# Designed miniproteins, single chains, continued (2): the designs that were tried, part 86

Each design is a single chain, and the fold is of that chain. pLDDT is the mean over its residues in the fold that is shown.

## One batch from the design tools (miniprotein)

Design m7156
Fold by ESMFold2-Fast:
Structure m7156 (fold): chain A 60 residues (1-60)
Amino acid sequence: SKKEKLEGVKAALESLLEDGLKLSEQGRKDLSDTLEKEVGLKLDPSLSAEEILKKIEEEL
């Protein structure tokens, strides 16, 4: 389901941020494209991991 996909992405981003890592430019683009394609959520590809996480939380 869309919710299940969003929860999976949220968990992955939380893990990445907990490790002090940042999304690469390609990683942000790939994540944005995946979210638009699979859940219809359009994100600015310039958003940080923290900003993407906030947008995902707003959709849950």
Scores: mean pLDDT 79

Design m7157
Fold by ESMFold2-Fast:
Structure m7157 (fold): chain A 84 residues (1-84)
Amino acid sequence: MEEEREALEEIALKYQKEFDEAVRNRDWKKIDEITEKMAEELRERGFEEVAERILKNKMTPAELLLQLAVDRAIEREEERRKAA
């Protein structure tokens, strides 16, 4: 599970840099292309459900990173409560 999250974060961070540049250039076509490329790479690495969610919801790399960060924070809090 943690290794899968690291892979998802790696992919999202890779595309986040391209996304930031596309936004600065106001290249909306490039933004759409980045979202599609991110989903394609996720499918190639076996994350089919995540890829489908990104395409259906038009999720940005930043939104994917935020969702992963929230999920990780919840698990860390749950683990701390069980350890206490």
Scores: mean pLDDT 77

Design m7158
Fold by ESMFold2-Fast:
Structure m7158 (fold): chain A 96 residues (1-96)
Amino acid sequence: GEGAREAAERAREAGENLDPDEAARGTTEAAGEASNAGKKGEADEEDAREAGEEATRGALEAAKGGAKGHLAAAAGASAAGAAVEGGLSAGVKPAG
């Protein structure tokens, strides 16, 4: 939950400075929180892990490809948040 959102916000701020290392770090933390939420039973553990890995990979590739860091960070944050909440129902309001 909350930790994933805070990590995502940190990644977004790092992305605004076009700092790939900081953006990657924040995105990785958000992915880790999504995986932990899966283990706690709030989301499917495998789905949470896969989404987190996909978010981290996509954000890193975008940053390396010269995309603005804030776009890469936002994409990673959205995927990580969806991993935590996406398995519950279509009506769940995304918190991250």
Scores: mean pLDDT 52

Design m7159
Fold by ESMFold2-Fast:
Structure m7159 (fold): chain A 84 residues (1-84)
Amino acid sequence: MGEELARAIERALENALAAAEAGDEFGVEIAASMLRMVAAVAKLTGKPEFIEAAELALRAADALLAGRWEEARRLAEEAIEIAR
């Protein structure tokens, strides 16, 4: 679960940043929605580490939608580290 969660967050972050670089606002929204979905699944495990990673992933999704790319990267990278 931890490695799968970490990889899912990492892929969503990479997709979001690529979309942002391309000026693809819709692509950023899709990637942020992926982070929210992954976070919801992680919370269902009831494990404290995965709940903490999920909360960081949700904050990263909010940062992506607000155009705060460096904050989103930092939060997502922290979530990946906790999930692994």
Scores: mean pLDDT 83

Design m7160
Fold by ESMFold2-Fast:
Structure m7160 (fold): chain A 70 residues (1-70)
Amino acid sequence: SLEEVKERAEKVIERIREYRKANPDASYLDLFRLLAAEAEVYVTLRLAEKGKISPEEALKRIDEVEKEIE
């Protein structure tokens, strides 16, 4: 459901923010990676909200982003 997509997106974004807070001196490449991941989650959520992709596809994409940042 779209609610599950929103919940998953919020959880991943919060995890990215927590990682940045714990690693204030992260490398330029790590910072870019995290910013790109956060942007991808926002874009995916927006596409799901507009009905451009299914909730199932959105959850899959967000799960892939989460795996990339771990």
Scores: mean pLDDT 82

Design m7161
Fold by ESMFold2-Fast:
Structure m7161 (fold): chain A 64 residues (1-64)
Amino acid sequence: SDGEEAVKLAEEAIELAKKGEFEEAKKLLRQAQDLGVRAATAGDDEGVRRAGELMKEARKLLGL
């Protein structure tokens, strides 16, 4: 689902940010954000919540 894919991309963005791959991390974070919007439109409230928490952590690691 879009929600599960958003979660996966946000987790990958966190790992890239931890490795100092900031440009790739930002790219995946943007993709996770787009999928999160689609998940919200589909009514996947739990997927949106899970992806949102991971995206917050990714932004924190990126200094955003």
Scores: mean pLDDT 84

Design m7162
Fold by ESMFold2-Fast:
Structure m7162 (fold): chain A 77 residues (1-77)
Amino acid sequence: MEEELKRRLEELEAQLNARLQEAADLMDQGKVAEAHELVARAQRALDYLRQARKAFEEGAPPSEIERLLAEAERALA
């Protein structure tokens, strides 16, 4: 359980970094509106990932952590 949630957290952090890199590339191409949209989604995902990490530290139930990770995943989609 904990290992699965940790792997999912790491995967979502990797997706977040990939989206931020994509936004930087779009900005370089002059696609400012698309870049801003990706940054906004990435910021929402980051907030949920921070909450998930805090939930791990506080010993929250796995179901709560899973919910936060699902919200982060939706924000990145």
Scores: mean pLDDT 82

Design m7163
Fold by ESMFold2-Fast:
Structure m7163 (fold): chain A 70 residues (1-70)
Amino acid sequence: SAAEEAQKIVEEAKEKLSKAKTVDEVEKVLRESMDRLVALRDRTGDTDLALAAAAQISQLAQDKIDELRK
């Protein structure tokens, strides 16, 4: 289902972000994850699902950037 695919994208982004060592690596994960969500939205038409997943990934990316800037 679209929801299961969105969940998988979030979980894979979370794992990659946990391993990121630089802001550039975080930005790469964010870009790649957003591209996957855009593709999911375009294929399924479920804009709300894609936006909810994007919000989760954006928050995780921001948290990781804040951690790296300590």
Scores: mean pLDDT 86

Design m7164
Fold by ESMFold2-Fast:
Structure m7164 (fold): chain A 55 residues (1-55)
Amino acid sequence: SVRKELLILLLEAVLGSSEFILERLEENNADQAVIDEQRKGIEDTRAAIEELRRE
């Protein structure tokens, strides 16, 4: 489905941006709570991509 393919592409773009933000947060010694929230967002996005790819 074109819609599924587009959603996966968008989620992969979000994942890349979120990973880039996490790296910057860690390099700049951001608050641990902020880093933890960003990591959870990345894991949730990865889980969503994998679920979409399975079906």
Scores: mean pLDDT 86

Design m7165
Fold by ESMFold2-Fast:
Structure m7165 (fold): chain A 73 residues (1-73)
Amino acid sequence: SGFEELERIERELEELLRRGLAEGRLSEEEAEELRERLREAIENLQRAESEEEYEEYRAEIEEVLRRARELVS
């Protein structure tokens, strides 16, 4: 389900952020910014009324994960 996918995404971000913070690869401010951006994107996705809006917010979620991976690399 879509909900299970969102849970997986949230878990992936948290794992990336915890590892990055522990290794000093990102700041607490950067971690909080990424968490906030993901939360907003998920909230917007859940309120999406069309496939077009759904795809837009899904792309935002992918961008947040991409940035998190880059910062942790």
Scores: mean pLDDT 84

Design m7166
Fold by ESMFold2-Fast:
Structure m7166 (fold): chain A 119 residues (1-119)
Amino acid sequence: MSDEERKQASRDIAQHFHQNAVQAVLRGRPSAVGAVGILATLGRLLFDSDPVGGLRQTSDLARGVAKALSTYPQQSLGAQLLNDLAQAFDESARLASLDVDRGRAYLDDQITKLLDAAG
């Protein structure tokens, strides 16, 4: 392959990977509970390094997954739970901007409630 062909192939692979990243999360766990659990774990990890920015990014990701799932009636529960998780991340980020401990406690409480609703 030429260098130009290799660079184009790398960009195409990166685009396909990025476009399918949400599906990779779902394929790692075949259930809505699994998808919520993975994104909740990611949100908690990002919270420790950047409570506001990390949660905003994870909220946007959760909304993206919810929108994708909303096209499938059999995934309606998963779509709803991921939308609720996105709202919990947004509220946790707002609370964390005032008091990190309160944002953390809110996040943990909301994740527990969402996992209970899913299982």
Scores: mean pLDDT 69

Design m7167
Fold by ESMFold2-Fast:
Structure m7167 (fold): chain A 88 residues (1-88)
Amino acid sequence: SEAEKQKLYNEAVELARKNGDKIKALYDSDSDIGKLLQEATDDPSKTPEVAAYLAAKQQQLLAQGDKETAEQAGILTEILGLLAEALK
């Protein structure tokens, strides 16, 4: 329903607001993430592709021992997943 979609959207916005500093740090560490986020903003149908990139990046960061940045990638992936569900 439209009410359920609105709840998912509001949850995604709240999660993004609470984790803004973490998301910014991840963005600043990888310029490709910034480009992909811009593409998803311009075309929400690309959100699943961006989420897939972030999931792959999270696995790479975990393999390198960078657990903190991997957690940031996980948070952003969750936000994008909520937005994808809200916009379908």
Scores: mean pLDDT 73

Design m7168
Fold by ESMFold2-Fast:
Structure m7168 (fold): chain A 70 residues (1-70)
Amino acid sequence: MTPEDLEKIAKESGVPATALRKALAELISQKPPEEITEEDIKKKLVELGVPEKKAEEAARKIVEKIKKEL
């Protein structure tokens, strides 16, 4: 996943790109990308102050992108 991919997801979901990068960096430090779930990303974004609805939308888009990249 490129920085440009994260910026696009951030704009589409209304989540700051910095919050997405931080959430993914922390999750990747805990488990492999293939084991990261939508719920993991959603919970992490909510912890960073992102509203739950926006966090769910961003998490779904991120997981779809990860699955496409393998």
Scores: mean pLDDT 78

Design m7169
Fold by ESMFold2-Fast:
Structure m7169 (fold): chain A 70 residues (1-70)
Amino acid sequence: MIQQSQRLFQQGRRLRQQGDNLIQQGRNLQSSTGTDSSRSQSGQLINQGYSLRARGSQYDRQGRRIYDQI
């Protein structure tokens, strides 16, 4: 069980880090170019980033529940 919760926490952290990176890339794209294409791409990156952050939080909650049952 401990190994399973640790794996879930590691996956959650990786997903949140990927999400944060995508959000930063999207925000940088918004500030740097100002074209319609760049605004569309930045919106997609930011949305993908928030989705990954939400998924990471789900893994953290699953890991926490497993850990608490040990």
Scores: mean pLDDT 77

Design m7170
Fold by ESMFold2-Fast:
Formats: sequence, C-alpha cells, structure tokens
Structure m7170 (fold): chain A 58 residues (1-58)
Amino acid sequence: SEEAEKGIENAKKLLEEGDYGGAAAVAGHARRVAEEEGDKETAKIAQEILDEAVKKAS
C-alpha cells in the first residue's frame, strides 16, 4: 500500500503539472499495486486519477 500511496501522490502532482500521460502511467501502476495488496480504497482512488488523466490527455 505504501508503494501505491506514493504512486497516487506522484500521479496527482503530474496531473497538476499538466503531464497527463505521466499521470495516467503512474496512476495505472498504483492501481495495480493496490489491487494486488487487496487495498480496494487506494485502488479506487488510483482508478479515478487514471480516468481523469486519460480524459485530459485526449
């Protein structure tokens, strides 16, 4: 969960900086890590960031 939580914070910063491609990649990784750890709440947060980054990238 620590790895996923750090990924979420990094993805949020990339979103704020306008790096939507980077934010999507980092958020996608964080979601996978959280799912493997059974952390459903963190996985949901990562998915929401991923969805936002993908929408803003196109």
Scores: mean pLDDT 84

Design m7171
Fold by ESMFold2-Fast:
Structure m7171 (fold): chain A 79 residues (1-79)
Amino acid sequence: MADELYKKGLELEKQGNYEKAAEYYIKSGQLYEAKGTPEDLRKAAEAYENAAKSMEKLGNFGAAETLRRKAEELREKAE
């Protein structure tokens, strides 16, 4: 479930495992995005933003920027 993947991302982030945290946040975001409701698109955006934050912790600013743009896109679709 998308919620379970998101929670796993939060756990991994707490452990300092930013690489796996980003992977789980991205998987969660993809599943929320696929559902396509406004609430799910907002949850997908939140997941992608948390993935972007994890990428920044890894020094991957390019991936972080791409993920933030994706989150903004999804918030616009949710309106």
Scores: mean pLDDT 88

Design m7172
Fold by ESMFold2-Fast:
Formats: structure tokens, sequence, C-alpha cells
Structure m7172 (fold): chain A 70 residues (1-70)
């Protein structure tokens, strides 16, 4: 369980960085794809640790960015 959380945290961070890079390069389609993937990873993290507000807040932020870019 703890090892899975660490793996998901790393995946979420990498996907967020990839999304930012794609956005900076003007690739909005790729940025949206990476943000949606990050959102899925954050949903799994929230399900594993429902009391950790950090994951819920990060998910809300990712969802807001997706809505802004769509």
Amino acid sequence: TEARIQELLKQAQELWEEAKKAYDEGDIEKALEKLREAGRVLQELQALRPEDATFAEALARVQALIEKLE
C-alpha cells in the first residue's frame, strides 16, 4: 500500500511536469492528455488516502486547468 502511494506520487509529479512542458511548447492537446492522466493518478491516491486533503486539492487544481484549456 505505501509503496503504491509512492509510485503514484512519482507518476503524478512526472505527468504534471510533462503537462507544463507541453503547455510551454504550445502543445495544448498533449498538455490536456497529460493533465487528464495526472487527474486519474490523483483520483487513485485520494481513494487510497481519503483523509489527505493534499490529493483532493491537487485533483481540483488539475481539473480546473483542464476546464480552462478545453
Scores: mean pLDDT 83

Design m7173
Fold by ESMFold2-Fast:
Structure m7173 (fold): chain A 57 residues (1-57)
Amino acid sequence: SSAIEELLRAASAGDAERVREILARHPTPAVRSWLPYLAREARLMGREDLAAVLEAA
């Protein structure tokens, strides 16, 4: 699957470590464009570790 599909699955699962791996392997503008939206959703869902990873990227 595409890097964006993997990112969306990992974020939906709350898997902060998998999100870190995807961002390290695919630091592309297309992947990065999703980060502010996913960080906001993680904050709203109380997923602080995931939100911190997304905001630091």
Scores: mean pLDDT 83

Design m7174
Fold by ESMFold2-Fast:
Structure m7174 (fold): chain A 58 residues (1-58)
Amino acid sequence: LSDEEKIRLIASAGLEAARRHGVDDRAAIRAAIERTAKELGASPEVVRRAEAVLDGVL
């Protein structure tokens, strides 16, 4: 997977957590981001970029 694909997948996981638990449930959103990042072997830089994308759509 490219870094762009990892960013998209991590952001999507965070957005799905926000849809299920609410946009104010930061713990649930963070847990989804961390779980997906770990599964993909994403670097901290990729995670930061995914979080920035998600913050722009929430």
Scores: mean pLDDT 84

Design m7175
Fold by ESMFold2-Fast:
Structure m7175 (fold): chain A 90 residues (1-90)
Amino acid sequence: MREENEALVKEVVESARSLGDDLEAGRALEMAGDQLERTGERTGSAGLFETASRLYEEAARFYEKAGDLEKAEELRKRSEELLEKARELE
């Protein structure tokens, strides 16, 4: 993972954590992941799919803490699918 992708994930996660609500944090991270996934599809960027995948994993952890286990599982599967797409682009 490139330094800029790791830094972006850390910034978004800390921003979401500052909301003080696990469900709101999960939603914020999911929305960020959705935006990067859309941009990755438009540009064919494996790096954006990798970053979106990581944001979905972090969102899943917050949803799990909030008790939304179904949403957490959904996002973990989505994360895995994006990593597969990223590998196919390389």
Scores: mean pLDDT 81

Design m7176
Fold by ESMFold2-Fast:
Structure m7176 (fold): chain A 70 residues (1-70)
Amino acid sequence: MKEYIIELAKKAGIPEEVGENLYKGLVSLDGKEPTKEQAEKIVKAAKAGIDAAPEHRRTGSAGDGGYFEK
């Protein structure tokens, strides 16, 4: 599964390291080993996100809506 996600990411122009992080994110979020369909979806979502708003990702990592929550 890990290698499959990395291969899809590489074909989409995403670095292999990012592909591995996508796998870890999927496992962490779902708590189970991802399927081929989930791998394809996550790679598509990652690519769409990068294309849509690369700069907005920086502001998101610096803190988002939950920062002011107690």
Scores: mean pLDDT 67

Design m7177
Fold by ESMFold2-Fast:
Structure m7177 (fold): chain A 78 residues (1-78)
Amino acid sequence: KGEEALKAGKYDEAIKLFEEEIKRDPNNVLAYIRLGIAYYKKGDYEKAIEAFEKAISLDPNNLYAQRLLEEAKKKLEE
């Protein structure tokens, strides 16, 4: 499970598993959020932003995704 890989710090494995979830369900908001978190923890802030923006495009009222997007953008400004 991608979430288990993410919790274990296996970010490349988590990314692959969340990408597989998205291929099965392209509207899976939670999978995009988790993909963004995996990229963020890996230090790939541009890809994290892309994933969070996709999550927000699918669910514009998702405050959690909006907060994660803001945090990732702050990392690029620093």
Scores: mean pLDDT 86

Design m7178
Fold by ESMFold2-Fast:
Structure m7178 (fold): chain A 76 residues (1-76)
Amino acid sequence: MEAEELIRRARELLKRAEEEYKKGNFDKAMQLLGEALRLSREAIRVGDPQQREEARELMRRAMELLTEIGKEQFKK
């Protein structure tokens, strides 16, 4: 129950972060990604094996987007 709610919220935050990134709102995108990563880590702690795999996938996507934002903002 709780893990499913955490995964659902993390997925929604990741989607919003992607939208903010496309608009060039990198600070907002990073804030949303930080929350998505926090919720995904909690879901891994309390979830069943299937929920843990879903949460790990969300974490991977969030980390990929954080890396992309870093490349865009901190390129030489």
Scores: mean pLDDT 82

Design m7179
Fold by ESMFold2-Fast:
Structure m7179 (fold): chain A 62 residues (1-62)
Amino acid sequence: AEELVKQARTLVKQANEAEKKGDYKKASELYEQAADLFREAGHPEVADAYRQKAEEFRKKAE
């Protein structure tokens, strides 16, 4: 759980960097990966929030 949360936080940081560069496709993919890790770590509400953010950026990338 602890290790998964650390990995998820790293992915969120990378997603924020991609977002800052306007790479919405990469940001979406990284937020999606972070959401999966948060869900596995037992934080479904946090996972749902990042999954929603990933979907929003996926639409912007289209």
Scores: mean pLDDT 83

Design m7180
Fold by ESMFold2-Fast:
Order: sequence, then C-alpha cells, then structure tokens
Structure m7180 (fold): chain A 105 residues (1-105)
Amino acid sequence: SPEVVTVKEGGTVTLSANTNGAKGMAWYRQKPGQPPELIATTAPIMVAPKYQGRASVSKSGDTATLTLSNLRPEDTALYIHAGGDDVLNFEKLTVLKEVQLIVEP
C-alpha cells in the first residue's frame, strides 16, 4: 500500500525516495481515472514547465527528493517515483515508491 501524507492547502510538502541505484529517475503523479503526469526528473534534474516555480527536485547520496509548494486541493494525487533509461516514458519505468498526497482545504 502507498504511504499517505496529508498537508494543508497553501503549505509545502517534501517527498523522498531511495534512488535504488537507478541511473534515470522521475517524479510522476496520477489522479483517479487519469494517466500519469510528469512533474520532474531527478537524474538528470529538470522540472516540467507546468510545475516550474512551485516544484523543485534534488538528489543527495541515495535520496531523491521532490518539494511542492503552494499546495491546492487539486494537488491531491498518487505521487510516483520511478526509475529507468527512458524517464519521459512512464510505461518503460520501474516504480520505486508511491505516496498518496491529500491536500486539505
């Protein structure tokens, strides 16, 4: 079962995952009935244009981290850290960690 994290609207959340030796890594999110959406890559570091200014990513040792700020109820989603060679193609990635984020009004 995914870990559940609850945060208040307007807040900031930090999600962390072990790199598990993955060469390429990305953070995706998925809402019920929707396909996974790219937020950012952590190897190499890149933030998708939609999330620039409110998402940041880092890698330190064996830890990959996603920070999301200015949270809204619509940020409630399953957040997925995934690794592989083709980080822009979710179907080719191995899921490394899943976190259910709940943003409360």
Scores: mean pLDDT 85

Design m7181
Fold by ESMFold2-Fast:
Structure m7181 (fold): chain A 75 residues (1-75)
Amino acid sequence: RAAELRERLAALEAEAAAAVDAGDYARAAALLREGARLLLELAAADPALVSAEEAERGAARALALADRLEALAAA
C-alpha cells in the first residue's frame, strides 16, 4: 500500500508540473489538493518513512500553493 501511494504521489506531481507548464492553474491546484490527501495517507501507511508532522507540514504547503494557484486562475 505505501509503495502504491508513493507511486500515485509521483504521478500527481508530474501531472501538476505539466498543468503549471500549460498554464492550467485550476487543474494544478486540484492535483495539489489530491496530493496533500495522499501524503497524509502515506504517513498513516508508513510512519517510519514519513512522520505525521512531516506529512501535515507538506500537506499545508501544498494546500497553500493550491489556494494561490486558484487565485491566479480566477484573475
Scores: mean pLDDT 80

Design m7182
Fold by ESMFold2-Fast:
Order: C-alpha cells, then sequence, then structure tokens
Structure m7182 (fold): chain A 83 residues (1-83)
C-alpha cells in the first residue's frame, strides 16, 4: 500500500464517520453542525466514490431543514447526476 492508497482509505473511513455523526446531529436538530460535517465528508470523498451521492443527499436534507431549499435542490441534482 502506497501513502496515496493509505490516504484514500483513511479519508474514506473519516468520511463515513463524519456522515454517521452528521446523521446523529440531524436527529438532535443541530442542522448547522450537520452541514459542516457533511461538507467535510464530501471533501474527503473522490468524485467516483459510491458514498458521494449519499453524502450529497444528506447535505441537501440538512440545508432543507435550515430553509435553504435552493441549495438542497442543487445538491440533490448533483447526487442524481453521479448515479
Amino acid sequence: MSEEELEEEVNRALALMLMELGKKLMEKGDYEEAVELYEKAIELLREDDPLLPEALRNLAEAYEKLGDLEEAERLRAKAEELE
């Protein structure tokens, strides 16, 4: 395993952890904090990662809860394009 391969695996694992924590924050109503965690998760994922569409949909739900319906629609459209 190269350092690049290790970094990709670590980043993907971190993205999964951030998504799970973000989901817990969503359940608690901490939507602004959930947005931060989902945005960090998206930064850690490659464009071809099968988790990216789910992360984008989770971020869209958080924005929808904050009343940013336009950003939520944009993120859902991007997730659909990646499927």
Scores: mean pLDDT 83

Design m7183
Fold by ESMFold2-Fast:
Structure m7183 (fold): chain A 86 residues (1-86)
Amino acid sequence: SELEEKIREAERELLALQFVRDMLTSLLNTRKYLEEKIKKGEATPFEIRLYEELSKQSDQINADIAELTKRIEEVQKELEELRKKL
């Protein structure tokens, strides 16, 4: 049915949004890991460059996570309403 198709589409969108948010969260966790490694003097030149790039993007990543979280909440609400119509 069209309703079942809409549910499948919303479920796919939710999974995609959650995946991207998890990926961005992993980047922030990687930045924290690299920061500690740099403080200990154990970081390679590659790891220092990666930390610098992630640090430049950290504000944008946090903003993107916040936006994705709002979209996830909206899609979850849409799914709840669609499932009530089954």
Scores: mean pLDDT 90

Design m7184
Fold by ESMFold2-Fast:
Structure m7184 (fold): chain A 64 residues (1-64)
Amino acid sequence: SAKLKEAEQYITDQLIAGNKEMQDFLSREGAEALAEVGYRGAEAAPEQHGQVIRRILEKVAEKM
């Protein structure tokens, strides 16, 4: 969606700017997304990787 694309660009811009609040937010929300999807690292199906990324982007979009 347009909102998720905007969230991806916003994350990139904030990380380049050295925004520590964004770094901390991504760390926390990333850990939660991994747990919610049941991500198992190297054993995860490709669609689970996409689900984790999508959840993180959705959480960032909610904070924009």
Scores: mean pLDDT 73

Design m7185
Fold by ESMFold2-Fast:
Structure m7185 (fold): chain A 65 residues (1-65)
Amino acid sequence: EPADTEELREAKEELELAKNNPEAYIKKLTEELKKLGFPEELARELAEAYVNGKPLPESVTEAVE
């Protein structure tokens, strides 16, 4: 019955965290990536790249490809 827009709400919250608390946003993304099976070092590097708009490192691309 609920018409949840949880996806949109979370996306908005993440954008606000990225602006006001980039450190907290990086930590949040790192934890989510770790849950997906990424090692902590790689997860943190991905989170930092995403927050700073930097392209993914080639070591990550090689692992996915």
Scores: mean pLDDT 66

Design m7186
Fold by ESMFold2-Fast:
Structure m7186 (fold): chain A 67 residues (1-67)
Amino acid sequence: DPERVRALIAQLKSPDEAVVRAAIDELLFIGDEASRAALARVAADPSLSEDIRAAARVLAESEPVQL
């Protein structure tokens, strides 16, 4: 659902860490190509805060193929 992914991307810009964490977790859970692209874009976007980029980068590095 692209609209849900877009809403989660907007939440990644929130000043509330709990909201940011929930958005990243939800994008990881969705795990589709759009969600992975969104996390990669956030991690690589220099216009976003460093905290947001760091959080997205950690999850982008963790591919979901573990038990």
Scores: mean pLDDT 68

Design m7187
Fold by ESMFold2-Fast:
Structure m7187 (fold): chain A 72 residues (1-72)
Amino acid sequence: GMAELRELVERALELLRQGRVEEALETLKKAYEIAKKLGDEKTVKGLENAIEALERGDLVTAESGLTDILKS
């Protein structure tokens, strides 16, 4: 549910701070599936943007987007 989604996003941010980008990406893909099941379109879009940013190596954009999700 929502609590699991928040925990995964928080875990992904921690993994990014540790330089564990591939594990962060896998964690965000799990969060994305949960957000889709919840029908939270705003969070789904935020996670899509963060995943895309990480896949192109843009950690700053990814971290900012994930932080915004946690503020919502």
Scores: mean pLDDT 86

Design m7188
Fold by ESMFold2-Fast:
Order: structure tokens, then C-alpha cells, then sequence
Structure m7188 (fold): chain A 66 residues (1-66)
């Protein structure tokens, strides 16, 4: 999925990603949904369930390593 790859690549290149990950893991499920939708929209990518799940998983993995 090219949109998933683009989203993850953009987050990997963003120096603010560790701060985004720390903020993300503090949120409830509704807030997490809105948070990842805002990120995807800022990247100019389609807001699909596959892209949302990939972004959520990536931010959780980044936060676990902090």
C-alpha cells in the first residue's frame, strides 16, 4: 500500500515524531482517531482505515522505544 508507505516515511523523516508518539499514547480511543486523521490530512494522503491503522501502530511502536 503506497499511501501507508508514504505516511510512515513522512513520520520517519519528521523530527517531531517522538513528541507526537508521546502525545498519542496518552489519548483515549476517540482522541486517537482524530489525532491520526489530522496527521494523515496534513500529509495530503487519503484518510482510509488502512492508513489510520498503520499510523496508529507506528506511533505506538515509536512510543514503546522511548
Amino acid sequence: NKDVEKAIEALEKNPLTPELAKEFVKLNEEEKEKFVEAIIKSLGLPITEEVKEAVKKYLEEVAKKL
Scores: mean pLDDT 85

Design m7189
Fold by ESMFold2-Fast:
Structure m7189 (fold): chain A 65 residues (1-65)
Amino acid sequence: SLEGEIVLGMAEIAASVYGVDARFEYRGDTLHVTLRERTPESEEMLRLLAKLAREAGYRLEVRLA
């Protein structure tokens, strides 16, 4: 969906800005984030993504690789 493409694009930009190594998948209404490690930068990225998820009405699920 166009929504999924936009969400994935924003997530990739956020990962680049915060210097976070992560993989993203959008399925249904959920952004799946796979982190290689948890860092202060990854926590800041996740706070931004969680805020965007609340405002746009999608879910956020996070896991470690």
Scores: mean pLDDT 86

Design m7190
Fold by ESMFold2-Fast:
Structure m7190 (fold): chain A 55 residues (1-55)
Amino acid sequence: SKEELLEKAEELRKKAEEYRERAEKEKDPVKRELLLGMAALLEGMAEWLEKLAEK
């Protein structure tokens, strides 16, 4: 349902925020880049689900 897509998108956005917070505290530049990359992927998935919910 549209509601399930939006709920999943919100969960992914919250998870992305957690990864960005972890990246801010991460001292290893390679691991920081990985955390930021994971956040970006989760945000992209959330945006895709939100667009599907509009159909």
Scores: mean pLDDT 88

Design m7191
Fold by ESMFold2-Fast:
Structure m7191 (fold): chain A 80 residues (1-80)
Amino acid sequence: GSDFVRELRNKLAEAVGKVAATASDDLANEISGALGEMGNILSKKSKEEMEKVFKEVEEIAKKASPEELLKFLEEKAKKL
């Protein structure tokens, strides 16, 4: 991937990590797993789809609870 995609991934990981840090260890682990699964699926999609989804997750992470973020990631991965 380009440096831009790597920077976007790092920024996303930081935003999601801040939300996960407010959660229980079990919930934080589920969020990390869901993010990883979504990222794996997106690696097989277009760069444009990857960028769009990363921006959606970053925006949700700014205002969602840990439980809401987990649900969003799981539902997004199922639709990809």
Scores: mean pLDDT 77

Design m7192
Fold by ESMFold2-Fast:
Structure m7192 (fold): chain A 57 residues (1-57)
Amino acid sequence: SDAALQRQQDLEKAIAAFEAALAAGDRTTALVALHELRKLDPALAERYEARLRERFG
């Protein structure tokens, strides 16, 4: 469905933004991307939150 396709694209964009922010050492941008991930998929966001803590915590 169009809604499922849009949600997948939004998820892919949020993941790409998170990965780019982690690579750049930009914690603030990574947190913004994590917020979008949590809104789209809370379970998936938990894995990315753990990676954020490992990188910056």
Scores: mean pLDDT 87

Design m7193
Fold by ESMFold2-Fast:
Structure m7193 (fold): chain A 60 residues (1-60)
Amino acid sequence: MLRVEAKGLDVTKAIGAALAVIGLDPRAKVKVTEDSVEAELPDTEGGREAKRYLEEVAAE
């Protein structure tokens, strides 16, 4: 299982990131705070795409 956390987001970006992750793999488990998203992702193609997406969001 893949674990990723994106920090430094405003609440709108955090919600958007969570929705995008769920859209890539609906089995993903996501926690949203006011400034971060933490995700537990399956080791699948969708999970790997979601991990890459969150890492890009975290880098902003």
Scores: mean pLDDT 76

